# Ledger of designs, part 15: designed miniproteins, single chains, continued (2)

Each design is a single chain, and the fold is of that chain. pLDDT is the mean over its residues in the fold that is shown.

## One batch from the design tools (miniprotein)

Design m4487
Fold by ESMFold2-Fast:
Structure m4487 (fold): chain A 94 residues (1-94)
Amino acid sequence: SAVERARELAERLAEAARAGDGEAVREQLQQLEDLITQLVDAGDLRSAAESLRIVSETLRRHAEEVARALGLSVEQVLQAAERAEGLARKLEEA
C-alpha cells in the first residue's frame, strides 16, 4: 500500500539521518513528497494524510539527526513536522 511505502521511505530517512547522509535524507524527503503529491492528485486524501503523519512523527523522533544532516536547526525540522501534521489534519477534514 501507499502508506506502507511511506513507512519504508520514513525508515530510510531515519537511517540516512543517523548516518549523517544529507544527500540521502534529501532523496528520501523528495520521494515522500512525490508519493504524497501522487496520492492527493489521485484523490486518496486518507493515505496522503496518513503518510504526512508518518513524515511528521519521523521528523520529530529524529529531529537532531535530520537537523545535523541537512545543516538546519532542530527548530526548523520541528516546524516542518508541525506543517506536515497540519496539512494531514486538513486533508482528513476535506
Scores: mean pLDDT 90

Design m4488
Fold by ESMFold2-Fast:
Structure m4488 (fold): chain A 80 residues (1-80)
Amino acid sequence: SMAEKEKKQEEILDKISDKLSEKYKKMNEKEKEEFDDILAKIMSDPNLTDEEIKELLKKLGLNDEEIEAFLKEIKKRRES
């Protein structure tokens, strides 16, 4: 059902948030700057293709399932 898909999406996004937060806390200053730049680009650049967003998310250490979930969320935010 659609509700089950939405629940799975939210669970994956929560895992992404926790994973990225944990990694960020352990990063040095240079790694934090690179992370912040990548995340800002993903969230703010409307000209990024799906492929470019996937490459940037992969650099953040997300797996394929997490990349798909995050890309779906970004597209939803851009259309609203």
Scores: mean pLDDT 80

Design m4489
Fold by ESMFold2-Fast:
Structure m4489 (fold): chain A 70 residues (1-70)
Amino acid sequence: DSPPVLDARLEVTVRPGEVHYRLEVVYRDPTTGQPVTLRYEEVARTPEQLEASRRLLDGLLRRTGATEKL
């Protein structure tokens, strides 16, 4: 099971043919009880990755009301 998430921030930059993701997640390690920060960056460039990104962003918009920044 995934450890409990305390905070999460996703920043998305959309460009023609590219979607840049910057994710920061803070969670409490169930073993130590300490807050742990994970940072992850990825760029979607393939047609399959871009379609997956479009579906993910649509889902996030419906659930959280998040707004994309150019």
Scores: mean pLDDT 69

Design m4490
Fold by ESMFold2-Fast:
Structure m4490 (fold): chain A 100 residues (1-100)
Amino acid sequence: SLKELLEEVRKLFEQIRRSTDWEERVELLHKINDLIEEAIKNLDIKEALEFLEEVEKRFREAFEAALARETDPELKERLEYDRELFLLQLKKAKEALEKK
C-alpha cells in the first residue's frame, strides 16, 4: 500500500540523514530503489507518482544534510555526482509513468 511504502521510505531516509558511513548510505539507497520498484509495479500511476515525489523531497533533504557535514573535497564531489545521478533516475521514472 502507498501508506506502508511511504512509512518505510521515510524511515530509510532518516537513517541516511544520521549516517556518516558512505557504504551504509549506498546500502540504504539500494533499499529505497527496491521500494521504488515495488511502488511502480504494485501501485496505480497516481499513487506511484505521489510516492516518487516523496522520495525526491526526502532524498534532496538527506543529501543536503550529508553535503553540509562533508569536509573532504573528493567525497563532496562524489556526493554531488551521486545526487545528480539519483535525481536523473527519478525524473526518468516519473516521465515513464506519466507516458502510460
Scores: mean pLDDT 81

Design m4491
Fold by ESMFold2-Fast:
Structure m4491 (fold): chain A 90 residues (1-90)
Amino acid sequence: DEYRKKLLKEFKKLLDEHFSEVPPSATIDGVPVKDLLEKAVKRLEELLKKRSVSEILNLSDAELAKLLNISRTMASLLKNLLKQANKLVQ
């Protein structure tokens, strides 16, 4: 799906820009931030294969956090970046 490819490309660009000031050595609970983000993005890509972007954006931060196995704070951030990416590809 060309729309999902464009959406993911813009989303990854926004994510990289948002975390550009985070050093590669940064960790949360002993896990590198880069590894946490990579796993969350892979889970989001899998979710986008089964659900529409509108369905994902209508999920609460808590529901998205549970589906992606991340914190509510991270889910809120990823949802906001996904919403921004969606506006850029429409």
Scores: mean pLDDT 78

Design m4492
Fold by ESMFold2-Fast:
Structure m4492 (fold): chain A 70 residues (1-70)
Amino acid sequence: MEEVVLFMRISIEMSGIYFDAKIGKISVEQAEQQLKKLLEEAKKRLKDESMVQKIEESIDKILKQIKEDS
């Protein structure tokens, strides 16, 4: 149960980073650094491998989209 709440919080933070990059509040490089730190936090705090994998896939997708829009 508590892992689901943490997963949701990480997802919200990830969405915020994507939005800030998309509107030009942060650079592509800053977004990449913030997303990498968020992934490291997820790997340390989440024991559920499927949740970690979903976060990895989401981050990879976001990074690809940010780079394509640049």
Scores: mean pLDDT 80

Design m4493
Fold by ESMFold2-Fast:
Structure m4493 (fold): chain A 88 residues (1-88)
Amino acid sequence: REEEIRRAEEEVAELQERIRAGGDGEALAREVGRLARRLALAAGLSEEEAERVGFIAEVQARLEALRAAGASEEELRALLEEARRRLA
């Protein structure tokens, strides 16, 4: 519950820090998504809801990686628009 959520938030923060440090942003973003999905399931969300939570977390981590790499606002916006289309 609260302690499990805190630990998962710490793990996500560590992964985001590794992304900012120039790690493999694609692989790290996928790991963030998996962790977020697992956390959502542990919090009692449905499989469908957990899948969406994981996808959103992965997209956010990918945006962070792109921003750290100096991507343009246009590139960041394009990724966000694609994510919205995929969730519809």
Scores: mean pLDDT 75

Design m4494
Fold by ESMFold2-Fast:
Structure m4494 (fold): chain A 67 residues (1-67)
Amino acid sequence: SAEETQLALEFQSLVQQGEDVVKTASEELKERLNETRVEAARLIGEGRHEEALELLRQTIEEIKQQL
């Protein structure tokens, strides 16, 4: 559906935003983003798109606060 496509695009955009943020961060924070990305992808596979996007947004904000 259009909604599923839009959420998938938002997921990918958030992943890219997170990668840009961690480019200036420690390797530990980069690993944390990658682990969160894997978990968010699992949630998407279960049809829990909103939870996946919230998880990514929250993790990116946490990483920013640790910089």
Scores: mean pLDDT 82

Design m4495
Fold by ESMFold2-Fast:
Structure m4495 (fold): chain A 81 residues (1-81)
Amino acid sequence: SLEEKLTEIFREAAEKKLSWKEVLEKLEEAGVMDWVKLFLESLGVDYSSFSQEEIAELLEKLLNAKSKEEAQKIFDEFLAK
């Protein structure tokens, strides 16, 4: 699943101390960045308004969210930028 791929990428990033460039490369290879673009565009959100680093940080925060309510709050705060 997408969640399993995200969890593995961010786990590896933490364990191997990967740079954001390496994390972004893994997200792109996994098709995650393309999925995020389509998802944001489906909500009427301009994907080009965000940097790839900001999107990667959003994904990491969402994976570490302890509840659906926390995940929604993180997403709402991201879109309010």
Scores: mean pLDDT 74

Design m4496
Fold by ESMFold2-Fast:
Structure m4496 (fold): chain A 71 residues (1-71)
Amino acid sequence: ATYTAVTELRLADGRVLRSTGVGPSPSEARGLATTVLNRAMNEAIERHGLSPDEAAALARELAAATETSLE
């Protein structure tokens, strides 16, 4: 079985940062999606004017809200 986890962050300028992870278990898929999201959050801090505290809060909420789909 293959699982896909998707995590999205919506920015104030209307851009959506989307991270996906694929793995043989839901846990592995979520872990990969979280890793890619952490990189995107650092880019969002610099590019879109998010404060580090706002970015950290959103990253924590999105890690908890990662969606997992069976493929």
Scores: mean pLDDT 66

Design m4497
Fold by ESMFold2-Fast:
Structure m4497 (fold): chain A 98 residues (1-98)
Amino acid sequence: MIEEIAEEITEAFLEELKKLGKEVTEEEIEHMREKSIEIVREVIAADDAEFLEAAAEAEPAVRERLLATLALPPEERVRALFELMLEQNRAKIAARLA
């Protein structure tokens, strides 16, 4: 589960980097995989208080999506947050993980 979601995240970021014309080394790809696994684990481990803090600081549209995510079981929360992250900040997220 964690590794499957992390691989989906890594592949999505690699596609965005290719669209931006950025060259990515094998070492950078490995680093992105490690970061993706870390993020997935953090989301699964996150409690309701962490989601509420994130929602309070988010824009209204993002806040509504984060609050809706609280109603989901942990594995579905990860997928919902991944989709939200891709939708809002694909290029920025790719840059931060590189």
Scores: mean pLDDT 69

Design m4498
Fold by ESMFold2-Fast:
Structure m4498 (fold): chain A 87 residues (1-87)
Amino acid sequence: TETLTLRVVVPDPGDAPSKVEVTSVEVRGNVVVVTVKVTDDKETLTLEVELPLPSDRPPTAVSASASAEDDPARGTTTVTVTVTAEF
């Protein structure tokens, strides 16, 4: 079992607290591609995040989760994507 975490900083899509949803998880060779949707009260941003697997063997199962944290001092939102892969 491998767990990978990636943080992506994006411009804050709006004034309300951002919500994040994982809409797609795809394995492309040794890379897990996670599509996340970041929503505010008026705006939506879609991100595609690539996480390279440390193994040359394709996983038997993959799961992903995401969370968002707003930084109003910088006008940014940090999106954290976590992938767990079973081999």
Scores: mean pLDDT 73

Design m4499
Fold by ESMFold2-Fast:
Structure m4499 (fold): chain A 90 residues (1-90)
Amino acid sequence: MESVEKARKALAEAERALEAGDHETAVRHLEEAIYYAVKAYHDGDVEGAKEILRRVAELAERLAELSKDPEVAERARALALAARYYVEKL
């Protein structure tokens, strides 16, 4: 339960950072969200984890399109692929 809540908090912070144009902060919080979502899955919160991972994939894909920093864009693309993979394989 705590891992899902931490993932949701990180996801909310990522959304806020993305809206503010702070792409470096957004990618960091998306990395945190995927970490806690995967942990939540292993703790038994399958549906909560999948919901968060789907949203991480959406935001990471959007961040990759918006970021002018190639390192941030590459990290965002990697996160989108990882989140999509977990949704399909959980």
Scores: mean pLDDT 85

Design m4500
Fold by ESMFold2-Fast:
Structure m4500 (fold): chain A 65 residues (1-65)
Amino acid sequence: MELTEAVAEVALATLKTIYGLEDAEIRDGRVVVYFRERSKKAEEAEEQARRLAELLGLELEVHVV
């Protein structure tokens, strides 16, 4: 794992805590976020995850579980 990915993992853990995501991780060169439901907070979390993915040059993958 590169230093950049380690920093991104910390950022994702922070987003998970703030927005109450089911899970958030970096997997196979993607920023992956999991939501229980589609809510306004989930939309905001998805936008933040998208910005993080763009900053890292990774793809965003979103799941509703």
Scores: mean pLDDT 73

Design m4501
Fold by ESMFold2-Fast:
Structure m4501 (fold): chain A 89 residues (1-89)
Amino acid sequence: SKEKEKKYLKALSYLSKLMGMDDAAELFEEAAETGDVNKYTAGMLVAIGHAMEKGIMDLLNELIKEIKKMVEEGKSFDEILKEIKERLK
């Protein structure tokens, strides 16, 4: 649904900010606001680039899978953000 897609994109933006990927976070926030798939694709490419440089591709992949699962399970945005914060402590 549009609501789930927006929730997913906002969660990716938040994850990106917590991981120090402010450029990816901005792209995901723009994708959430506009529905522009090109902004989502750009955000993913930027996030992957940062994760490769930091050697954290497995962590990024794990967190994205968890976010997708929580969105599909109907978890609130606040519950998703809490999980992201706990995983990155």
Scores: mean pLDDT 87

Design m4502
Fold by ESMFold2-Fast:
Structure m4502 (fold): chain A 103 residues (1-103)
Amino acid sequence: MRTAVIVTHDKLEETKALVDRILAEGGEVIVYTTSEELAKELRERYKDDPRFHVRLLDSTDPEKVLKEIRRDVNLHAVDFYTDDEELAELLEKEGALRVLPLS
């Protein structure tokens, strides 16, 4: 199963815990973040795991974030976790089947 995690706030520890859980369960994960520091820490931690991917975002605007996500994934085939409530509502409106809070 593929999971997309979108992190637009300071949620490094929550993101690491979630990624560790997904990978331990045999899943594949892609993380989207606006934080270069978060992206760097995740790349170093998971650099040898081919199931882990990270994308750096240039905006926290939900519409722009959705456009970037759509380049990589089919919304109907991926589970979502996000720390942004507006993005969560937009993902559900646009057809995402499972959207969960990042906490």
Scores: mean pLDDT 84

Design m4503
Fold by ESMFold2-Fast:
Structure m4503 (fold): chain A 89 residues (1-89)
Amino acid sequence: EELARILSEAARIAQGRETSSPQQILDAWEQARKVGGHRGKAPSEEELIKLLLEATKETLKEIEAGLPLSEASKEAIEKMLKRLEELVK
């Protein structure tokens, strides 16, 4: 419940057209986490990583649909997605 709220806020922040870096998405997730996540309902790290991975994929698709990405930004996002996928395994 709180995790879904945190993820939704992180995704909302990351939906800005300037937000194409995985680092910005991670920062948005940390900000969202500070607001609602520490009242004894902490999800597992694996669950958090999976949800962050999905938010990153959705943000990338939205940016690609409306905004041309630089090659560097696209590479950074792809590298972050691969790292998150490895952590989930």
Scores: mean pLDDT 54

Design m4504
Fold by ESMFold2-Fast:
Structure m4504 (fold): chain A 61 residues (1-61)
Amino acid sequence: MPVSKSRTWEGDGASVSYGIEIDDGKVTKAYLEHSDAVSPVTVAQLQADLDREVAEIEKLS
């Protein structure tokens, strides 16, 4: 069953957006888009959170 989930975060003049596409319980696409003004620490934290969410989704399948 195709499912999509996305989030957008905005703070201190910087923005981050990510999306996950799932088909038949498998992640088919995951992406993180951010402005260059986002700190590397924030990007790393959000990437780790995205990776964890992908793993949780795949675990449910």
Scores: mean pLDDT 70

Design m4505
Fold by ESMFold2-Fast:
Structure m4505 (fold): chain A 103 residues (1-103)
Amino acid sequence: MLPEDISDEEIEELKELLKKLGVKDPAKFLQELVDKYAEVSKDNLNFGLEKGSEEDLKKFKEELLKHDPLDIEFVAKLAKELNLTLKDTFIVWLEVLKEVLKK
């Protein structure tokens, strides 16, 4: 289930970017990220309750730009390590996908 605190416009933009990057089913791909994020957060009851710092958001963006941003397992694990909320994860991931598409 996609987070209710992310806008429908941001979700549609994310789906459009994924489609342009060759993802055949963007809705399924987004659900796989949500499921993996939930899986990796099971052992930490406080994960996602605190927003990542501005420095953590920058680090997340830099690391995703160095790796394959379509690697859902990597995205979810890095978000957990940096204590990012699911919303912050989606917002930064959207920015990374926009930058990758411009290359």
Scores: mean pLDDT 71

Design m4506
Fold by ESMFold2-Fast:
Structure m4506 (fold): chain A 96 residues (1-96)
Amino acid sequence: DLETVERWERGMRLLIEELLKKGLISEKEAEELLKILKELTEYARKLVNGEQLSEEERRQIEELNERFSAILKKALSKLPEDEQRELLEKIYAKVK
């Protein structure tokens, strides 16, 4: 629902901010992630509202998700697994 989309967006924004603060992503990567997050959030709102997505829009969502995930995975992989878990749990606690 819309509340789930809003919590996801806020959580991802907080994650991007923490990764930038820790020096795990560049300022340019943070800008790219925030742009992708905005676009994905708009598509998620359309889906929650029951809107039908075109084939082109579905393809764009897949490409945006792949790029977003690639940047985040590369950044998170710079941290040990326990520190990755602690960071994600901290963010989850702030958005629930």
Scores: mean pLDDT 86

Design m4507
Fold by ESMFold2-Fast:
Structure m4507 (fold): chain A 99 residues (1-99)
Amino acid sequence: GLKELLETIGRILRLIGLQIDAERAKSQEELRAILAEVRAILQDVLATITDPALRARIEALLAEIDAALADPNLTKEQVLALIERAIELLMEIARLEAS
């Protein structure tokens, strides 16, 4: 419904903000903090989704984020790629909520 669509749009805007922050990040600590916020947004989304296929896709992305957070050599490029995938997934969810 409209409420769910607006909540998803709000999460997409937050992810875009995190993408800008990641581009400007100068340390691995900043990148990890940004990625932890992306993780929290996706966990919040997962709590609202009942469709098994969408849940599996969110869970797979969360597993990749957890692996990246555990990587001592975490790169800006990895963080940006994960944020882009999160934005794409939430845009798909927004389209479904609009239908």
Scores: mean pLDDT 89

Design m4508
Fold by ESMFold2-Fast:
Structure m4508 (fold): chain A 87 residues (1-87)
Amino acid sequence: KELEDKIEYLETVIKHYEELGQYVGVARAYLELAKIYREMGKFDEAIEYLQKAIEYAQKAIDAGINPEMAQRLLEEAKKLLEEVKKE
């Protein structure tokens, strides 16, 4: 239930931040979803969420929105994606 509640919360946060153009918040929330799905052994879903985190982090960089934080999120998501793909 705790993990399910956190997933629902993150999905809600993603929709809200997407509407507001808060791409850094979207990228961070997708990264957190990817970590949760990885811990559950759902690697396909984890990979999909990591790709979304990379996409939104890149959108933030391209838009000049918190580019330093966006770059850190991009690097973290890419590193985790490489790790998950080895599973």
Scores: mean pLDDT 85

Design m4509
Fold by ESMFold2-Fast:
Structure m4509 (fold): chain A 65 residues (1-65)
Amino acid sequence: MADKRNQAAAAFAKAVQDALDAGYSPEEAIKRGEKLAEEKFGLKATVEELVVQDGIVSVRLRLEE
């Protein structure tokens, strides 16, 4: 499980960062990350905290199967 969760968390963070970089809103970026985690890893991502500063995103999330 750890490997899959680690990969999903990294992919989620990258998807959110890429979406924000592309000009999407934080809400839309989170939505894209959630979809990716569910479709590619089968995990439900719940965002506990999202901080954006100087275009860099820091996300704290919970992943569940």
Scores: mean pLDDT 76

Design m4510
Fold by ESMFold2-Fast:
Structure m4510 (fold): chain A 74 residues (1-74)
Amino acid sequence: SQEKKLEESIAMFVALAEMVEVETLIRIYGKDSEETKAAKERALKTLDELIEKLKDNPEMVKYLEEKRAEIEKL
């Protein structure tokens, strides 16, 4: 449905925005900075909340879990 597509698009956009923020802070402050660590923790929490919210959508859960793993490895 159009509603489901919109929810999926919003979740994908949020995941991308969180990743870009962490990558940007790595470039500005460095990977081991307190700023980067705090942003990474916020990003992982946001993705965990999205995974719980979308738990009835297994395709989106898989996508968000893959993005979470990518952020964790940054």
Scores: mean pLDDT 87

Design m4511
Fold by ESMFold2-Fast:
Structure m4511 (fold): chain A 90 residues (1-90)
Amino acid sequence: MMDPSWDNTDFEKLPETVRRNFDLLHKAHEEGSDGAVETGVEMLATIYSSFYPGLDKEKLLELLKKMAEAVRNKDVEKAVEYAEEIARLV
């Protein structure tokens, strides 16, 4: 389990942090397998579940996957939209 070193003081920083991490996961995927990307997304879902007890973890995981795809596709508007949906789960 990861420590909350990924602490966001506000959701404005969430898309930037996710973008950086998923860019790294994309590189790992190029060298490895789909499992590397999925493992990273599940780790992020676990981190956010640690900050927000009672979150629908499956919904959070789905939104994180969608946000990761939006970031990979350089669709900043969609990435922010999914980040706001994650914020509404709190």
Scores: mean pLDDT 55

Design m4512
Fold by ESMFold2-Fast:
Structure m4512 (fold): chain A 78 residues (1-78)
Amino acid sequence: SLEELRAGLETTIAELEETIRWAEADPSVPQSVIDALRQILAQLRDILRESDLAAMQQRLAQLTAQAAALMAEVVARQ
């Protein structure tokens, strides 16, 4: 449902915000990775403003793999 999708997205946004905080605290994490994570965060927040379930699903599908890969890169450096 749209409500479940939004709840999941809000959880993902919170996890990404925490990951960015950890990345910013670690000087070994490249600025390009931090910038990419911030860009994904901005896009996820934009998707959260969508009223159309299909539009939200399409945009999320494009970002899910990219977000996961970048978050894994940050965790691997900790």
Scores: mean pLDDT 78

Design m4513
Fold by ESMFold2-Fast:
Structure m4513 (fold): chain A 56 residues (1-56)
Amino acid sequence: QALREAFSVFDYDKDGVISPDEIPSLEKVSGVSLSDEDRTSGVDFETFVKLVASVS
């Protein structure tokens, strides 16, 4: 699984954080619900990897 490539697709700003606007799409694709705070602040790469790894 190309986690870095998947993260880069969602991280349009390349700031190392997925924008809050992209989080609903990330949740839909990954099948994981994020906390309200993560939805507000965005998701960094470490959190993204943990979410994907926790699902499968």
Scores: mean pLDDT 72

Design m4514
Fold by ESMFold2-Fast:
Structure m4514 (fold): chain A 75 residues (1-75)
Amino acid sequence: SELEEQARATARAAVEKARELPREKVEEVIAELRAEGEFGEEAARLIEEAAAGADPERIVEELTELILRKAEEEL
């Protein structure tokens, strides 16, 4: 679906950026995400794991699922 494709693209871009950014910038992004509430706290955890060297493909899948779950809750 279009939503799933966009969610996966967003997740992959976020994971790639987290791995490229210096730790200080990753911490700034994590703080901003945590301020967004429950969804942001879960997203922040996944971004921190990606920055710490977790398997990027696994984090992309988990973040994609999180984004889709959030979208379904709004319906």
Scores: mean pLDDT 79

Design m4515
Fold by ESMFold2-Fast:
Structure m4515 (fold): chain A 61 residues (1-61)
Amino acid sequence: SMEQQEQAIEDLVNVFLETKRANPSLTDEQLLALLRDLMEKQEFSEEVIERALARLREALG
């Protein structure tokens, strides 16, 4: 469902934000690339990947 998809995006974004907090030396570009790679390997659609990347980018500032 779309609700389950939105929750999955939220959970992934939160995991990557925690990863950034634990590893401040990681660049925003590296973090975004890692999220894309993970989501591609899990066979998420391009639209879902772009939405997750936009959410993470906004959260990173």
Scores: mean pLDDT 86

Design m4516
Fold by ESMFold2-Fast:
Structure m4516 (fold): chain A 88 residues (1-88)
Amino acid sequence: SSVLEKKMAEAEKNADGSQKEVLEMLRETAEAIRAEMEAQGAAADPEKLEEYLAEADEVLKKYGLTEPEYRETYRLMVEAGLLQEALA
């Protein structure tokens, strides 16, 4: 299983009922962004990762995320190791 999928599944297990649907939406959004980054080789290249993070802001807005939801999606991507895997 991907690190992102596993980490977000763990987050879902710890979510209260009011946040579960939001976390599921964030999981799908983060996975879509990750797939795009991997397709462009960004996950293996720190410079391309920075370019893709600028693009990710627009992608997250495309999915209708509010500013707090956008920030939480970004934090989940970082916590899931998406950014850390690219830097490691």
Scores: mean pLDDT 53

Design m4517
Fold by ESMFold2-Fast:
Structure m4517 (fold): chain A 80 residues (1-80)
Amino acid sequence: SERVERLLKEAEEIIKEAEDLLKQSTNPEVQALYKKAIELAKEAIRLLQEHPDDPEAVFEAEVLLTLATMLLEIAKRIEK
């Protein structure tokens, strides 16, 4: 429960940051990376909401959030 709540908060924070950065970006390739990070974080939220008591679903959500974070960091590096 507490772990699921923490992961949901992490996903919401990723979405908010990626959406804010997407609004500032004019590079189509970077925009695609931000959009993909948002998609992965939203899928993580779906898994956590539909299957909060399934340890495999929770693990899959953590992997999706890790990938979303990596894409967000790659996109930020390209923008520099």
Scores: mean pLDDT 89

Design m4518
Fold by ESMFold2-Fast:
Structure m4518 (fold): chain A 93 residues (1-93)
Amino acid sequence: MKKAELEKQIKDLEEGLANIDTELVSLMRKNGLPEEVIEEYARVLRELLELRKEKLELILNGGPEEEIKEVEKKIEEKEERLRELRRRVAAER
């Protein structure tokens, strides 16, 4: 029963990331940012997706709370990295 809901969440995440990637890449190019910054952002987004999937799989398998918490910490790190990249874009404008 909850498997179907988790699969749906994975799909929603994938669609969200695709939209963010497409929109942000376009915005970054529009602002004349270096390709290195664009590539780093895309790389971090991919890592975030993997961590999100890992978290959902741990929940699905009834994994221990400690393990889920460790994955959450990594997710937070990736989210902070993306925020820093966005701030660099705003500052250079």
Scores: mean pLDDT 74

Design m4519
Fold by ESMFold2-Fast:
Structure m4519 (fold): chain A 62 residues (1-62)
Amino acid sequence: SAAEEAAIRAELGRVGREGVAWQKENGTDEIPEELGRRIGELLGRLKPWADAQLDADNAAVA
């Protein structure tokens, strides 16, 4: 649903910001493995909506 997509995108943004804050606090360009794994999972969960939006955009043009 659109609500699920929005929630996942909001969580991805929040996790990304937490990673940047952690990098600044620790003086490194690395992030904890847990955050990296979570970002990857969130990106994977967004794939169905990205594919569906592309299909919808193509159908709207046709």
Scores: mean pLDDT 74

Design m4520
Fold by ESMFold2-Fast:
Structure m4520 (fold): chain A 69 residues (1-69)
Amino acid sequence: TVEAAAEAARRAGLAAGSEEAARNAIKMGQDSGTPGGAAAGGMGAREGERLGDVEAAKRGSQNARDTYA
């Protein structure tokens, strides 16, 4: 829903202010059963889409690739 996306975007905004927080969000995605660097990037993108913050998702995916590749 729009409200859920707005609330999630607030969390994403908080995470985007910190590389540490962004990495933690991606790690949570991996812990959900999607392991690997490429998968981490994908989870970051999906989470950003769910949160309604496409730009944060793009940055998260790139950071994941740089970190795990």
Scores: mean pLDDT 48

Design m4521
Fold by ESMFold2-Fast:
Structure m4521 (fold): chain A 82 residues (1-82)
Amino acid sequence: SLAAQAERAVAEAEQAARWLARNQASLSDDQIRAAAQSVADAVRQTEQLLGPDAAQRVADAVLRTLEEEGADRAVAALRAAL
């Protein structure tokens, strides 16, 4: 179902965000920008496939996870890419 696809997209995005947050200190600015761009591309793809509400939920889940883990560099890069 579309609802199950949206839930999976959110869960996958949260896992990616946790990885990025925990590894950001060992990543270059270019690597962080590339990861942020990949997330932004995934949000846009989610909008095309599942609609704007699902895309917003994915974006919000990533930003919340990054902010909660204090990943300021990743938050800034993602906000710029979105």
Scores: mean pLDDT 85

